# Designed miniproteins, single chains, part 41

Each design is a single chain, and the fold is of that chain. pLDDT is the mean over its residues in the fold that is shown.

## One batch from the design tools (miniprotein)

Design m1499
Fold by ESMFold2-Fast:
Structure m1499 (fold): chain A 74 residues (1-74)
Amino acid sequence: SKFEEFLENGKRAAETLLRWAKENGEDIDEVAERLKKAFRAYAKEQGFSPEEIERLLKELDRYIEELKAKLDAE
């Protein structure tokens, strides 16, 4: 579905950007917040409903928190 594809692309972007941030000594929390802001804006432009946007962000945020924990353990 469009929802699943958009979320998967967001998760891939999160993995790439947060891993890059860790490897380059960038603030991982700041990078994550910028990504979530961009993701919300793109979801709105793609025509997702407010309810779908909140679900997308909740799922992306969950993934980001899991990824941050994994990166901190490395």
Scores: mean pLDDT 87

Design m1500
Fold by ESMFold2-Fast:
Structure m1500 (fold): chain A 120 residues (1-120)
Amino acid sequence: SAAEEDRARAELLVARVEEIVEEAKRKGFISADEAKDAMEALIRAAALALRVYPADSPEFKAFWARLAELARELAKAIKDKEVAKEVIEYLEELTKQLEEKDPEVGALARELLEIFKEAV
């Protein structure tokens, strides 16, 4: 079903971000491009999860908690303030565009960006 496909895609995006976080921990840094790609993957995973689970469901809350933790881990992997600034500026513009095109997805992107900014 479409819901099963969206769930599988959301889990694959989460797995990709988990691999990026683990590699960043192994090498002791994350590049701006890797952090941007990972945060975009989390936003896409959140959008897919919203299509599968009711927003007020325990399943959505559990999935969101996993995305929030990965956003914090990505932020903590950034050791350079200039890299953090570049990633935040990119995500602010992306989030603004999403808020205009799809307000529900934009709201999720905004929450992930705020979690990221608080953890850097």
Scores: mean pLDDT 90

Design m1501
Fold by ESMFold2-Fast:
Structure m1501 (fold): chain A 82 residues (1-82)
Amino acid sequence: DDSDIQLQLAKYLAESPLVDVSKKSKDEVGRYGLPKLINDIVTGKIKTKEEAIKKLEELLSKSKDKLTIESTEELIKALKTL
């Protein structure tokens, strides 16, 4: 259920070091892109797990920051296990 992904992501993000990525990332993708995409998922603007994964993979291809890349890959992996 699409509503379940939003709740699971909200819980993951509230407890995850991913919240700090926007402050620790050295590129605009990690500082602004990833937090915006997370907010779009949590608020229901992105409604499906497949769309969320696709958007995260697009973001991953644009980042050159190791922390942003690793954190985004972990989030994609977590979403695939939901």
Scores: mean pLDDT 70

Design m1502
Fold by ESMFold2-Fast:
Structure m1502 (fold): chain A 80 residues (1-80)
Amino acid sequence: SLDRGDELFKQGKYEEAVKEYEEAIKLNGSDPETYLNLGEALKKLGKYDEAIEYYEKALSINPNYEKAKKNLEEAKKLKE
């Protein structure tokens, strides 16, 4: 669930948070916040390419999602 994913993220359990966010997307694939949160967890794991893809998914649902735009640009800069 989204709430479970957020709890795991706060505990630094990023791989477990990713799994919970992926399950949340299976239940509702139209929530841009879940894609943003999944991208943040992937970024914490150093998976910048995957994080970028999920930030772009969030923006495809909500093009004016400022948090997703900011996180997308940050992830692109962290990609070496």
Scores: mean pLDDT 87

Design m1503
Fold by ESMFold2-Fast:
Structure m1503 (fold): chain A 65 residues (1-65)
Amino acid sequence: KKEELRKLILRLIGLELRKIGLELDLERALKAGDEETAKRLRAEIEEIEKEIEELKEKIKKLEEE
């Protein structure tokens, strides 16, 4: 269980870092008036957020055991 939890936490950190990168790209696209890129980045951020929430739920269940 402890090894599984560590692996999930490392994956969560990786996804959170990718989300931060996408949010920075979104800020730049919005400032540049690139609405098409901003729309695409928002969709990617929503996808990553869904993966993060699913992973957090899995981590929570392992911690509760």
Scores: mean pLDDT 83

Design m1504
Fold by ESMFold2-Fast:
Structure m1504 (fold): chain A 89 residues (1-89)
Amino acid sequence: GRAALAEQARGAAALVPQLPLPEAERAALREALLALAEAAEAGDVEAALEAARRLAELLARIAVEVEGVPEEEARAAAEAFVARVAEAL
């Protein structure tokens, strides 16, 4: 449910400083995760899905550019993530 999603997003945001990523990417990830948590806590489905899409796009970009994941695989993972967030709302 929304409470579990918010708790997971806040927990993930707290772990972002430990990721081996450039500071700009860490800042963007933290912002998107906190936006998702806040929207889920507020019950704002539209805001939560918007935050989830931004987070998914950022993660897909990092996967392709930093980790060398194929664009098709990163896109599929991003779509699956947004779908799971929608199910949790």
Scores: mean pLDDT 82

Design m1505
Fold by ESMFold2-Fast:
Structure m1505 (fold): chain A 66 residues (1-66)
Amino acid sequence: SAAERAARLAEAHKLAIEIIEKAKKEGKSPEEARELALKALREKYPDLPEDLAEAIVDGALTNVEL
């Protein structure tokens, strides 16, 4: 359903934020944080389209303010 898709996208976004915040605390660059978050999303949500996964990670980067 649309609601189930929205919930899954919210969980993917939350995971991206968590990975990016951890990378920031470890002194990693925004580029390194983006790569780590994309890798995590690809592993946990392999059915997500690549462009959507990138959009989620880019949104999370904006939220964390690296």
Scores: mean pLDDT 80

Design m1506
Fold by ESMFold2-Fast:
Structure m1506 (fold): chain A 65 residues (1-65)
Amino acid sequence: AAAAIAEARAHRAKGDEAAAKGDYATATAHYGKAVALLRRVLGAGHPETREAMAKLVEAAAKAAA
């Protein structure tokens, strides 16, 4: 559990870096990995999971625009 949460946070940080550079495709991939890990460990209703999901949706929308 702890290792999976650490991995999810690392993906979220890499997603944040990519989004800051305007690389929304890379941001979407990293946020997607973070969401998958957080949903499995913490569940979809957890605040950290919901925050990662919001970032994923925003990055995906910007990548598709």
Scores: mean pLDDT 83

Design m1507
Fold by ESMFold2-Fast:
Order: structure tokens, then sequence, then C-alpha cells
Structure m1507 (fold): chain A 97 residues (1-97)
């Protein structure tokens, strides 16, 4: 499922960027990384024809939206945890191939 593989890559990039932002104390960089991940996941959700992939993308999107709220509140540790949960959802669905 290419759309789920694309979602996995987007989440891995977001995790790296948010972790770097947390080390630097750069909340704006973390927020920007999360906003880019949300935009990518929304695009993939609309593009995907597979109903099972859509459900997983919807759940991942909700977790990343919660991560964005956490980052805006200054809780980058919670944002990282929520991104890791979203990535695990995508990985588990890919393993069912």
Amino acid sequence: MKDLEDAKRALEIALREVRRAAEAGDLEAAVEALERAIETLKFLYEKTKDEKAKKVLEEALKLVERALEAARAGDLEAAIRLLEEALELIKKELEKL
C-alpha cells in the first residue's frame, strides 16, 4: 500500500524534526513539522481508495492533530509520544500485507 508507506515516511520525518526541535527548545519548528505531517496525511486520506487504509489514516491523523495541540501547549514529550503511536498504527497495517 503505497499511501501507507508514504504516510510512514511523513511520520518518520515529523518525529525527527520534532525531536530536534525539542532538543533546541524550538516550539515553532515542532509546530511547523506537525502541520506539514497533517497536510500530507489529509492529502493521502483523500487520495486513498482503500477503505481499510482510509480508517488507519484517519486514526493516525487524529493522533497527529492531538500532537499539534500538545506542541502548541509546549508539551513536546506528549507530541513525540502521539507521533510514535501514529507511526505504530501505520506499521501494524503494513505488516498485514
Scores: mean pLDDT 86

Design m1508
Fold by ESMFold2-Fast:
Structure m1508 (fold): chain A 70 residues (1-70)
Amino acid sequence: MNEELAEKLLKVGEGHAAQLESQGLKEEARKLLELTRKAAEAIREGNLEEALKYIAEADEVLKEAAEQMR
């Protein structure tokens, strides 16, 4: 189940990152992908606390990106 959850998270993160790139937010997209990948790896390792930390940081990147879009 860890692999399935990790793959689902990666798919969601890739979708959000693609949307950010389409808006010209390439740095935010890169950071989001990096954090999503780290969270997925933590899930695969069974480190749920570490995964939640990276997910929270990814959510913060999305909030920052939303504030920068006009």
Scores: mean pLDDT 81

Design m1509
Fold by ESMFold2-Fast:
Order: C-alpha cells, then structure tokens, then sequence
Structure m1509 (fold): chain A 90 residues (1-90)
C-alpha cells in the first residue's frame, strides 16, 4: 500500500505539472511551440524516472529508499518545470 502510494503521488505530481504547463500555453500562446517542445522533454525525463521508480519496487527496495528516490525525482523535475516557466515568461 505505501509503495503504491508513492507511485500515485508521482502520477499526481506529473498531472499537476502538466496542468501548469497548459496554463502557461494559454497565457503565452505566441510561445506555444517552444513550451510544448520543453513539455515533451520534461515528460520524457519524467517517464524515464517513473521506470526507475517501478524497477525499485520490483527490486524490493524499502519504503525509505523509494521515498528518497521519489523526492530526488520531484526535486529534479521541479527544476525542469521552473525552466519552462522562465522560458514562457521570457
């Protein structure tokens, strides 16, 4: 249950991040193409991280190890999301 919760938490995080990108595209339609390219790169990286999270579950990693991995993933993706926000606002 707790490990499954971390997968759900990451999925919810990713959904909220993509919603923020949708709002940026609405606000800056002239930059839509650049923002969408940045989103594709963001989502590709997120998918690679999601695979790593899934493999950690399969490997029987502890809840503490999975939580640490999830936090590292979110920190990395938060930095990528901020770059997209800065791109949109430039």
Amino acid sequence: EKKFKYVQEFSSYLAEANKKVDELIEKYPDKREEIEKARQEFNRKAMELFVKLFEAYKAGKSDEEIEKLLNEMKTFLDQELKRIEELANS
Scores: mean pLDDT 82

Design m1510
Fold by ESMFold2-Fast:
Structure m1510 (fold): chain A 77 residues (1-77)
Amino acid sequence: YLEYLKTLKNNPIALYLKGNEAFEKGDYETAVKYYEEALKVDPDNPEIWENLAKAYEKLGQTEKAKEYREKADKLRS
């Protein structure tokens, strides 16, 4: 259980997977929270920025979606 809590805060892959699960369930606010937590640990991962942008698009936050998609593109360059 202590290792589970460390995984939530320190493992960007586990956080990203939790974000993806929330996104698939249509819980876009929860998906955003997990993607943002993953980016605090791994800010150079373009896949996380792209999925964060998709979650913001689903929430109707088109300006944030565009900004975060541009961040993903820069990291792939």
Scores: mean pLDDT 78

Design m1511
Fold by ESMFold2-Fast:
Structure m1511 (fold): chain A 57 residues (1-57)
Amino acid sequence: DELRARLLRAAELLETTDASVAAIAREVGWDSQAAFTRAFTAAFGVSPAEYRARARA
Protein backbone atom coordinates (compact mmCIF):
# COMPACT_ATOMS: atom_id res chain seq x y z
CA ASP A 1 0.00 0.00 0.00
CA GLU A 2 2.62 2.56 1.07
CA LEU A 3 5.02 1.23 -1.59
CA ARG A 4 2.38 1.65 -4.31
CA ALA A 5 1.54 5.18 -3.09
CA ARG A 6 5.24 6.13 -3.28
CA LEU A 7 5.53 4.71 -6.81
CA LEU A 8 2.38 6.58 -7.93
CA ARG A 9 3.84 9.81 -6.52
CA ALA A 10 7.08 9.09 -8.43
CA ALA A 11 5.07 8.60 -11.66
CA GLU A 12 3.37 11.99 -11.11
CA LEU A 13 6.75 13.69 -10.54
CA LEU A 14 8.19 12.06 -13.68
CA GLU A 15 5.25 13.42 -15.73
CA THR A 16 5.00 16.92 -14.22
CA THR A 17 8.59 17.93 -13.28
CA ASP A 18 12.08 17.95 -14.77
CA ALA A 19 13.67 16.49 -11.63
CA SER A 20 16.26 13.76 -12.25
CA VAL A 21 15.27 10.12 -11.70
CA ALA A 22 17.79 10.00 -8.82
CA ALA A 23 16.20 13.06 -7.16
CA ILE A 24 12.68 11.63 -7.56
CA ALA A 25 13.82 8.27 -6.15
CA ARG A 26 15.21 10.03 -3.05
CA GLU A 27 12.11 12.23 -2.63
CA VAL A 28 9.79 9.19 -2.60
CA GLY A 29 12.01 7.31 -0.12
CA TRP A 30 14.69 5.41 -2.07
CA ASP A 31 18.40 6.22 -1.65
CA SER A 32 19.27 3.76 -4.44
CA GLN A 33 18.29 4.75 -7.98
CA ALA A 34 18.84 1.11 -9.07
CA ALA A 35 16.44 -0.24 -6.41
CA PHE A 36 13.88 2.47 -7.27
CA THR A 37 14.18 1.67 -11.01
CA ARG A 38 13.59 -2.06 -10.38
CA ALA A 39 10.54 -1.39 -8.16
CA PHE A 40 9.10 1.17 -10.60
CA THR A 41 9.66 -1.10 -13.61
CA ALA A 42 8.02 -4.04 -11.80
CA ALA A 43 4.96 -1.86 -11.03
CA PHE A 44 4.59 0.05 -14.34
CA GLY A 45 6.19 -2.29 -16.89
CA VAL A 46 8.65 0.40 -18.09
CA SER A 47 11.69 2.18 -16.64
CA PRO A 48 11.25 5.65 -15.06
CA ALA A 49 13.09 7.23 -18.01
CA GLU A 50 10.84 5.45 -20.52
CA TYR A 51 7.74 6.39 -18.49
CA ARG A 52 8.74 10.07 -18.59
CA ALA A 53 9.45 9.94 -22.34
CA ARG A 54 6.07 8.35 -23.11
CA ALA A 55 4.16 10.73 -20.80
CA ARG A 56 5.77 13.79 -22.42
CA ALA A 57 5.57 12.61 -26.04
Scores: mean pLDDT 84

Design m1512
Fold by ESMFold2-Fast:
Structure m1512 (fold): chain A 81 residues (1-81)
Amino acid sequence: MISKEDLEEEVRLALLAMQLAIWKRVAPSLTPEERKQAAEELRRIADEARHLADTSKNPQIRAWARELAEEAERLAKELES
């Protein structure tokens, strides 16, 4: 059964995933100035996901968080180009 801590981590991960999905969807419509701001926000998302990957005791949460961090970093680099 899921612990309270695991549930809180899953909710946090789901929110980060939703934020990443929104940025992916709007990325083609961003101005150069908005792309810079988006890249900064995506790096924040990547950092939060990486923290979850490093601190969670749940291997499933660690795996999802690592994947999310890598996706956010990739999009941030694309937007900085």
Scores: mean pLDDT 84

Design m1513
Fold by ESMFold2-Fast:
Structure m1513 (fold): chain A 59 residues (1-59)
Amino acid sequence: SALTGKTKVMVAARDLGLSDIEAEKVLKLLEAQGYTPEQLATLSDEEIEKLIREAVKKL
């Protein structure tokens, strides 16, 4: 679900040491790249972490 996908990204971002503001920017960037919250909900934790690490490089 959309809520699950958003929660997954926010939790993983916090675990990686990002602030809530940085986590929201990462989520917004992933959505701009074409990732829907529903698609994010289907990704593994490892895939989510990889996307967050790549998104941080673009911030």
Scores: mean pLDDT 81

Design m1514
Fold by ESMFold2-Fast:
Structure m1514 (fold): chain A 79 residues (1-79)
Amino acid sequence: MKKERVKAIKEGTLKTLDLYIEFLKSKGYEEAAERVRKIKEETQKKLDEAMEKGNYDEAVKIARETLEEVRKIVKEALK
């Protein structure tokens, strides 16, 4: 059960990052979109490593911190 919830959090996080990338591209913020894309690639690797180690609390923390960082990038791009 807990492992399946963390998998759902991982999938939801990566999907949310894809939505931010598409949003930024649709608005012409190509540099911000590229920054989020690189963060997504690093985050996916970190989440995979945490899940392989069975460190589900760390995976949830990584997901949360990544979404907070990406929200800051999106807000900066809109200014």
Scores: mean pLDDT 84

Design m1515
Fold by ESMFold2-Fast:
Structure m1515 (fold): chain A 61 residues (1-61)
Amino acid sequence: GNALKLSALHELEELLEKVKDDPEAVKELQELRERIENATTDEEVLEVAKEAHKLAKEHGL
């Protein structure tokens, strides 16, 4: 639902702020943000959110 999508976008914005000095991480997270914005189901939002969390972990977050 909209609440899940907004929550996922909020978490992604926080991750973007933490990696703002890493242009590669910023680019990858921005691509994931676009995928969340275009997601039509809660399942699609959750899958992209998992990718964002994995990416953050790989960058030491």
Scores: mean pLDDT 80

Design m1516
Fold by ESMFold2-Fast:
Structure m1516 (fold): chain A 93 residues (1-93)
Amino acid sequence: MEKIKEIAKKTTEAINKVRELYQQAKELVDKAREAMEKDPETARKYIEQARKLSEEMLKYKEALAVAYHYSKQVNEEIDRVEKELEERLAAEA
């Protein structure tokens, strides 16, 4: 009985933490897009920070299928923005 209550508490805490990390990573991706045109180095730092938060979310994938789903979506968006940044930097060189 107590073990079930402990699992429920840890699951709720994990859901809240993953949700928080997802919002923070999403905000960083948006900031990277905004900075990309005038400050590509700052955009790169935001992408790196968002990727680190996405990796933190993956620690919860075994406990929460939703954590894996959010992490995958954020990584796909980070990869797209990173590719756009690299292509812009290559074009300016």
Scores: mean pLDDT 79

Design m1517
Fold by ESMFold2-Fast:
Structure m1517 (fold): chain A 69 residues (1-69)
Amino acid sequence: MAIKIEDRSSIENQKLFLEEVYEGVKALIEAVAKTFEKLHGNPDEAKAFKERSLKILEENYQKELEKLK
């Protein structure tokens, strides 16, 4: 199994898992944006990519939180 959940409320533990996953994905987006800036030499495009990706990540995070009722 990909995840082991031990002796916490299922909702609380799922929220912690989502937070950890989104922190990791956020760090990945930042790393990709930095690499993109380096490769293309265009900071505006790198910023646009980062902002768009972070917005999508936040929207998905909020949707997943909404499912935890």
Scores: mean pLDDT 74

Design m1518
Fold by ESMFold2-Fast:
Structure m1518 (fold): chain A 89 residues (1-89)
Amino acid sequence: MTADLIVRVKKGYKEEAIKALEEAGATVLSVEERDDYVLIHARIEGETPEEVFEKIRKLREALEKIPGALHPGIGLFPAYFSEYDISLS
């Protein structure tokens, strides 16, 4: 199973964001520099949905600790996913 993420951080925090993605077990696919921020396209892989969700949770926690990271949910696909509660049994 795979999940694609787009992470937005201020330019000065690009390397911190990449490290946070790596810590969460994500693969960085591309990095795009904008006017005052950086877009990082990353992919998380896992054998089960539970593994993928745990990696995403760790990633969000790590990104929240970066002073220049944009609010979780802005350009982060899994944060939009949490808005829709798919009833899990």
Scores: mean pLDDT 66

Design m1519
Fold by ESMFold2-Fast:
Structure m1519 (fold): chain A 75 residues (1-75)
Amino acid sequence: DAKELLEKGKALIEAAEGMRKALERLGLTNEPVPEELLPLVKKIGVGAEEAQAVIEKLRKEGERLVKEGLEKLKE
């Protein structure tokens, strides 16, 4: 089960980084969204603030699962 936790944790971290890089390519990684990009963000149906919050939650959950998996491997 430690292996499953590590696998899930790594997958979540990888997904979070993939999403972050996608938003970065769209210029949407800054805390304040530039006003010129707000119409584009609305048209895409993506809230940059909401997307960044999801990315952070995925990253933290992934790191938590990796830590738990590593702790199980020690015992």
Scores: mean pLDDT 70

Design m1520
Fold by ESMFold2-Fast:
Structure m1520 (fold): chain A 97 residues (1-97)
Amino acid sequence: EVEKLFEEAIKLAEEIRKLTADDPDLVRMAESIIRAVKEALEAAKKGDRFTAEVYLTLAIMIAELGRKYAERQGRKDVAEKFKELIDALSRALEALR
């Protein structure tokens, strides 16, 4: 079930990357989130909860920055996707605790 939350977060970040292909900063943020979540998933699979929590926390911080950036750009659809991503990441983090 925890692995499904990580996969959902990766899928949401990939959707954001596709939606924002016209904005290099949003693409870079989405790619950074994908990398962080993949590192968290690998750590979780190895039973390294601490490392998984660190990477999930990093992903949440980047996603919050992306949400605020998208809101400032008037991209409400992208900001809403970042909110969904933050929720999925927060649920994954809670499941590790």
Scores: mean pLDDT 88

Design m1521
Fold by ESMFold2-Fast:
Structure m1521 (fold): chain A 71 residues (1-71)
Amino acid sequence: REEAEELFRRALEALAAGRYEEAARLLREAGELLLAEAERLAEETGEFSAEEIREAVRRRVEAWVARIRAL
């Protein structure tokens, strides 16, 4: 989780520096890490489906995008 957050932070820094290609790559990697961790959590709790996990990850990504736009 923290590794994915660090990748998101680096992606934001790349965007601020005008390196949108690097930022896009970092965002994709962070998203995949978050999805893998979310699936692991679902297996542990047994209460979440893969679809619910994907939606939770999407909501977080949308929140990050909204913050970038608000900066």
Scores: mean pLDDT 68

Design m1522
Fold by ESMFold2-Fast:
Structure m1522 (fold): chain A 92 residues (1-92)
Amino acid sequence: PSEEQIEADVLEALARIIATNAVKYPASEEELKRDVDRLEEIANQLLKMGDKAGAERIAEDLERVADYAESQGFTEVAKRAREAAEKIREAL
């Protein structure tokens, strides 16, 4: 594997951990907002590396985070997460 492939694999693993923890443990609105921002940043890096499949998985994770945020009453975070997911899919 190339150095870029290893970096992409690490970024995908990090995104999965962030998304899983965001919905598995009680999170504040501020924590969820930071998680959404991190997931969008990782997806943009994967897109720059040509890893469209990895970016698409993060878009799916962002929708799950949005659903969780909505269930907690964090409507602005949910909207931001959905907008981030849509933006990622438009770049695929």
Scores: mean pLDDT 84

Design m1523
Fold by ESMFold2-Fast:
Structure m1523 (fold): chain A 118 residues (1-118)
Amino acid sequence: GPSVTESGGGTVAAGGSQTLTGQASGLQGPIIMADWSQQAPGQPLRGVASVTGGGKSFLAGRVAGRFTASVDQAASTSTLTMSDLEPEDTAVYYNSWVVASDIGLLGLTGAGTTLTVV
């Protein structure tokens, strides 16, 4: 069945840059939306970015100017490009997709990728 896998986490110095990628497989239709969310230790899940299948992006105010997000329909990927990283960006990052299918709209979320900023 269709799935999403996040990659690109790791340990990065404060002030550095990192790119996270969500790769989808087994899609039956076009990508409608891809969302990036973060869950810092002991904190609730928080939205970071949303990108439509047409490429329109929305960023949380706290990361606007530092992060960008995109979707590539042909590659079935979503990327979160992060710059000027802060210790407060330390979190598990989840990529959640809404895709068209033969049964309607399907929601997909990966297992997450961990970013540690030191």
Scores: mean pLDDT 89

Design m1524
Fold by ESMFold2-Fast:
Structure m1524 (fold): chain A 80 residues (1-80)
Amino acid sequence: GEIEELLEKAEKALKEGKYMEAAELAVKAADLALKQGDRDSVRRALEIVKEALKNAPKEDILKLIGLLLRAIGIEIELEL
């Protein structure tokens, strides 16, 4: 479905060094997964954002921290 396609695209972007694109796609997948109660997909998305932040150039760090905080917020909402 759409969530799986977004996560696959995000993982491909990570492998290609496209860290910002990977994180943005992962957060989009996490937003959709939250609406469906899909914990596994939210967890996968959070892992992608963490990996993107770990490998990103310095100029992208602040935006990636923002995306990470959003993904963490989605995970917390899913547990409530």
Scores: mean pLDDT 87

Design m1525
Fold by ESMFold2-Fast:
Structure m1525 (fold): chain A 99 residues (1-99)
Amino acid sequence: MELLEKLSPKERAAALTVAAGIYGIGAVWALEQGDKETALSYAEGARDALREAAKHLPPEVQKRVEELADGFVESVKAGDADKARELMLEAIRLIDEAL
């Protein structure tokens, strides 16, 4: 992620949101394949990327994105792919609307 250091805060938040989406898709896919260890690893990557993106957003949006990111990891731990997908899409929507 060396390119992120050269981006504006808005561009950095957008790039981190794309990274979170890629990790999120990987987590849900691995979960649906029965690979819980890989799913959790990708889910933690998605959470970390969402939390970093949220640092560039208004405080009210930041808190909600962090709650959704934590909920995404917990849904993956619970084996709930549908709930994980819903929470990831809501987090991405909130970030897009706030940028």
Scores: mean pLDDT 84

Design m1526
Fold by ESMFold2-Fast:
Structure m1526 (fold): chain A 68 residues (1-68)
Amino acid sequence: SQADVDALLARFDLPESARPTVAALLAALGNNLGAAEAWLRYAFEDSGVGPDPAARLAVLERLTAALS
């Protein structure tokens, strides 16, 4: 849902330009908000990126390219 996408963008300090990618991730995970939160947390932890919106977007786009 839009509210779930909004919550993920806010929680992970992602820019508005990340919205389509986050929506696609959430859909790929069966609209499971908890699974999407876990996926994003592990992705950013494994990549060593801090709360920089541009750096986080780059990581997200790279990792989600493999899901398309």
Scores: mean pLDDT 80

Design m1527
Fold by ESMFold2-Fast:
Structure m1527 (fold): chain A 60 residues (1-60)
Amino acid sequence: PLREAEEAVRQALRDSRGQSDEEKRLAIQRAVADVIRRLGREAVPAGVRALNRGLDEIDS
């Protein structure tokens, strides 16, 4: 769950490279939501962790 969420966030960041910060945040949020939808509610803690790391990277 954590590995898949982190991979999804990294992919979203790569795909949104050169886009606005708002678009990058939306891409990360969608990627995490898709992982949680696929893996179920047990993935929520891992998804939240990956989301926060990705958002922090944009805001840095």
Scores: mean pLDDT 79

Design m1529
Fold by ESMFold2-Fast:
Structure m1529 (fold): chain A 55 residues (1-55)
Amino acid sequence: SMAEEIDAAVEGMLETAEKHVQEAVEKGLISEDEGQRALELNREAAEKLKERELA
């Protein structure tokens, strides 16, 4: 269904964002604390999006 495809796309975007944040921390572009914060905000935003758009 469309909802399942959107859910999978959101999960894929989260995984890609997590990878890029981790790479940025490893390269010293951001701190580990900043990276952790970004991941928390991204997951919170994705959960809210799923509740509003996919639920």
Scores: mean pLDDT 76

Design m1530
Fold by ESMFold2-Fast:
Order: structure tokens, then C-alpha cells, then sequence
Structure m1530 (fold): chain A 55 residues (1-55)
């Protein structure tokens, strides 16, 4: 989860919002698998926002 969040932040810093969204989505899915729905919702929400920015 932390690894994917960090990769998302790196992609965002590079201006690659589509890649950032993909990594944030993976981070959210991993938190959901661990039962951490609060963190999962946070990262999945970020993924949706950045997908919209990339479109």
C-alpha cells in the first residue's frame, strides 16, 4: 500500500495524472484487502479525482 502511494505521488509530481490515479487505486485496493476501509476510501477518491484530471 505505502509503495503504491509513493509511486502515485512520484507520478503526480511528474504531471502524469493517469499513472498517479492507477497507483492510488492500487493503494486503495490493498487497504480494502486489509480491512482498512477508511484509508481505502481516501486513496480510491484520489484515484477518481486524478482520473478526471487526466481525461
Amino acid sequence: AEEYAAKGDEAYAAGDYATAAAYYRKAGQLHEQQGDFESADRWLTRAVIYEALAA
Scores: mean pLDDT 78

Design m1531
Fold by ESMFold2-Fast:
Structure m1531 (fold): chain A 74 residues (1-74)
Amino acid sequence: MEEVEELVKKAKEAISKGDLTKAADYYRQAAEVAERLGRPELAAKFYEQSAKIYRLLGDEEKAAEWEKRARELR
């Protein structure tokens, strides 16, 4: 869980600095780590957060990709 916690901390720091691209990437990385740890519900939540940020950035393709991944994990 420490790796997930560190990535979420970095995502929040990126948001506070206005770096939404890095924030989305950190949430995606946290989701991938959560999947490796056998935590699909947690991974789905982080993919959903990443997708929301990509949508705000206008990256509809990445937003749709991570929304699909989150649905597949539920």
Scores: mean pLDDT 84

Design m1532
Fold by ESMFold2-Fast:
Structure m1532 (fold): chain A 121 residues (1-121)
Amino acid sequence: TDALNALNSALGSFLRLGELLDNQRDKISASSTDERRRILDDLKGLLLDSSGKADDAVNLVRLVDPEFGSRLGSQLSSLISRGLDALDNGLVNPGDGVRQALDYAQRASDLLFEALEWLSS
């Protein structure tokens, strides 16, 4: 279904973001301020793209179950906002910022996976 396809797309996007955050963690910490800013801005772009996919999925889930979709949307929006803040903090505190951003990306992935399982049952 369209909702399942959108949830899978959003999930894949957050899983890819998490992979990149984990793989680039040491490089972000070791980089100059200018290179670190570039890497973090690229990761913020990917998080915003993931946010767009999540919004599309949430809108389709709301057509099936408005209450579930609204709760999912609220939870994802909160995690995405915190993820953006964590990436901004990563410029001055790279270890903490990247760790927090990775945690929020993983939680978003978990929520999307749970929604996908629920809708598939």
Scores: mean pLDDT 90

Design m1533
Fold by ESMFold2-Fast:
Structure m1533 (fold): chain A 71 residues (1-71)
Amino acid sequence: MKARVEALAERTRKLLDEAEKAIEEGDIDKALELVEEASRLINELDKLDVRTAAELSVRLISVAVKISLAK
């Protein structure tokens, strides 16, 4: 279980990092797609580890706010 949580968390963090990079490059459409994929992985994490899902959800919200401000 712990190894699966870490793998999902790592993938989610990479998607959020790529979304932040897409925002910096002005590719808002790509950033939105990456945020949607990260949101789906966070929903899976919530079933396995609520704490890790909550921490990543805070980061997801921060990225979503940045996208809204870039529009």
Scores: mean pLDDT 83

Design m1534
Fold by ESMFold2-Fast:
Structure m1534 (fold): chain A 60 residues (1-60)
Amino acid sequence: MEEIFKEATERAEELLKQGVKPREVHEELVKWLVEEYGLSEEEARKIASEAVLEAVRRLE
């Protein structure tokens, strides 16, 4: 769980640095978490939301 959150946050930071909008980053993370880790869409959305928020916080 902690490792997944760390990777999600790092991926969010990378996408935000490339100029991808936070909403699009969230959608990409949800897809990645479901496909790569087999998480439910609901759980993936929760982790993606927290990861995007943390990534924005680190970049601002």
Scores: mean pLDDT 82

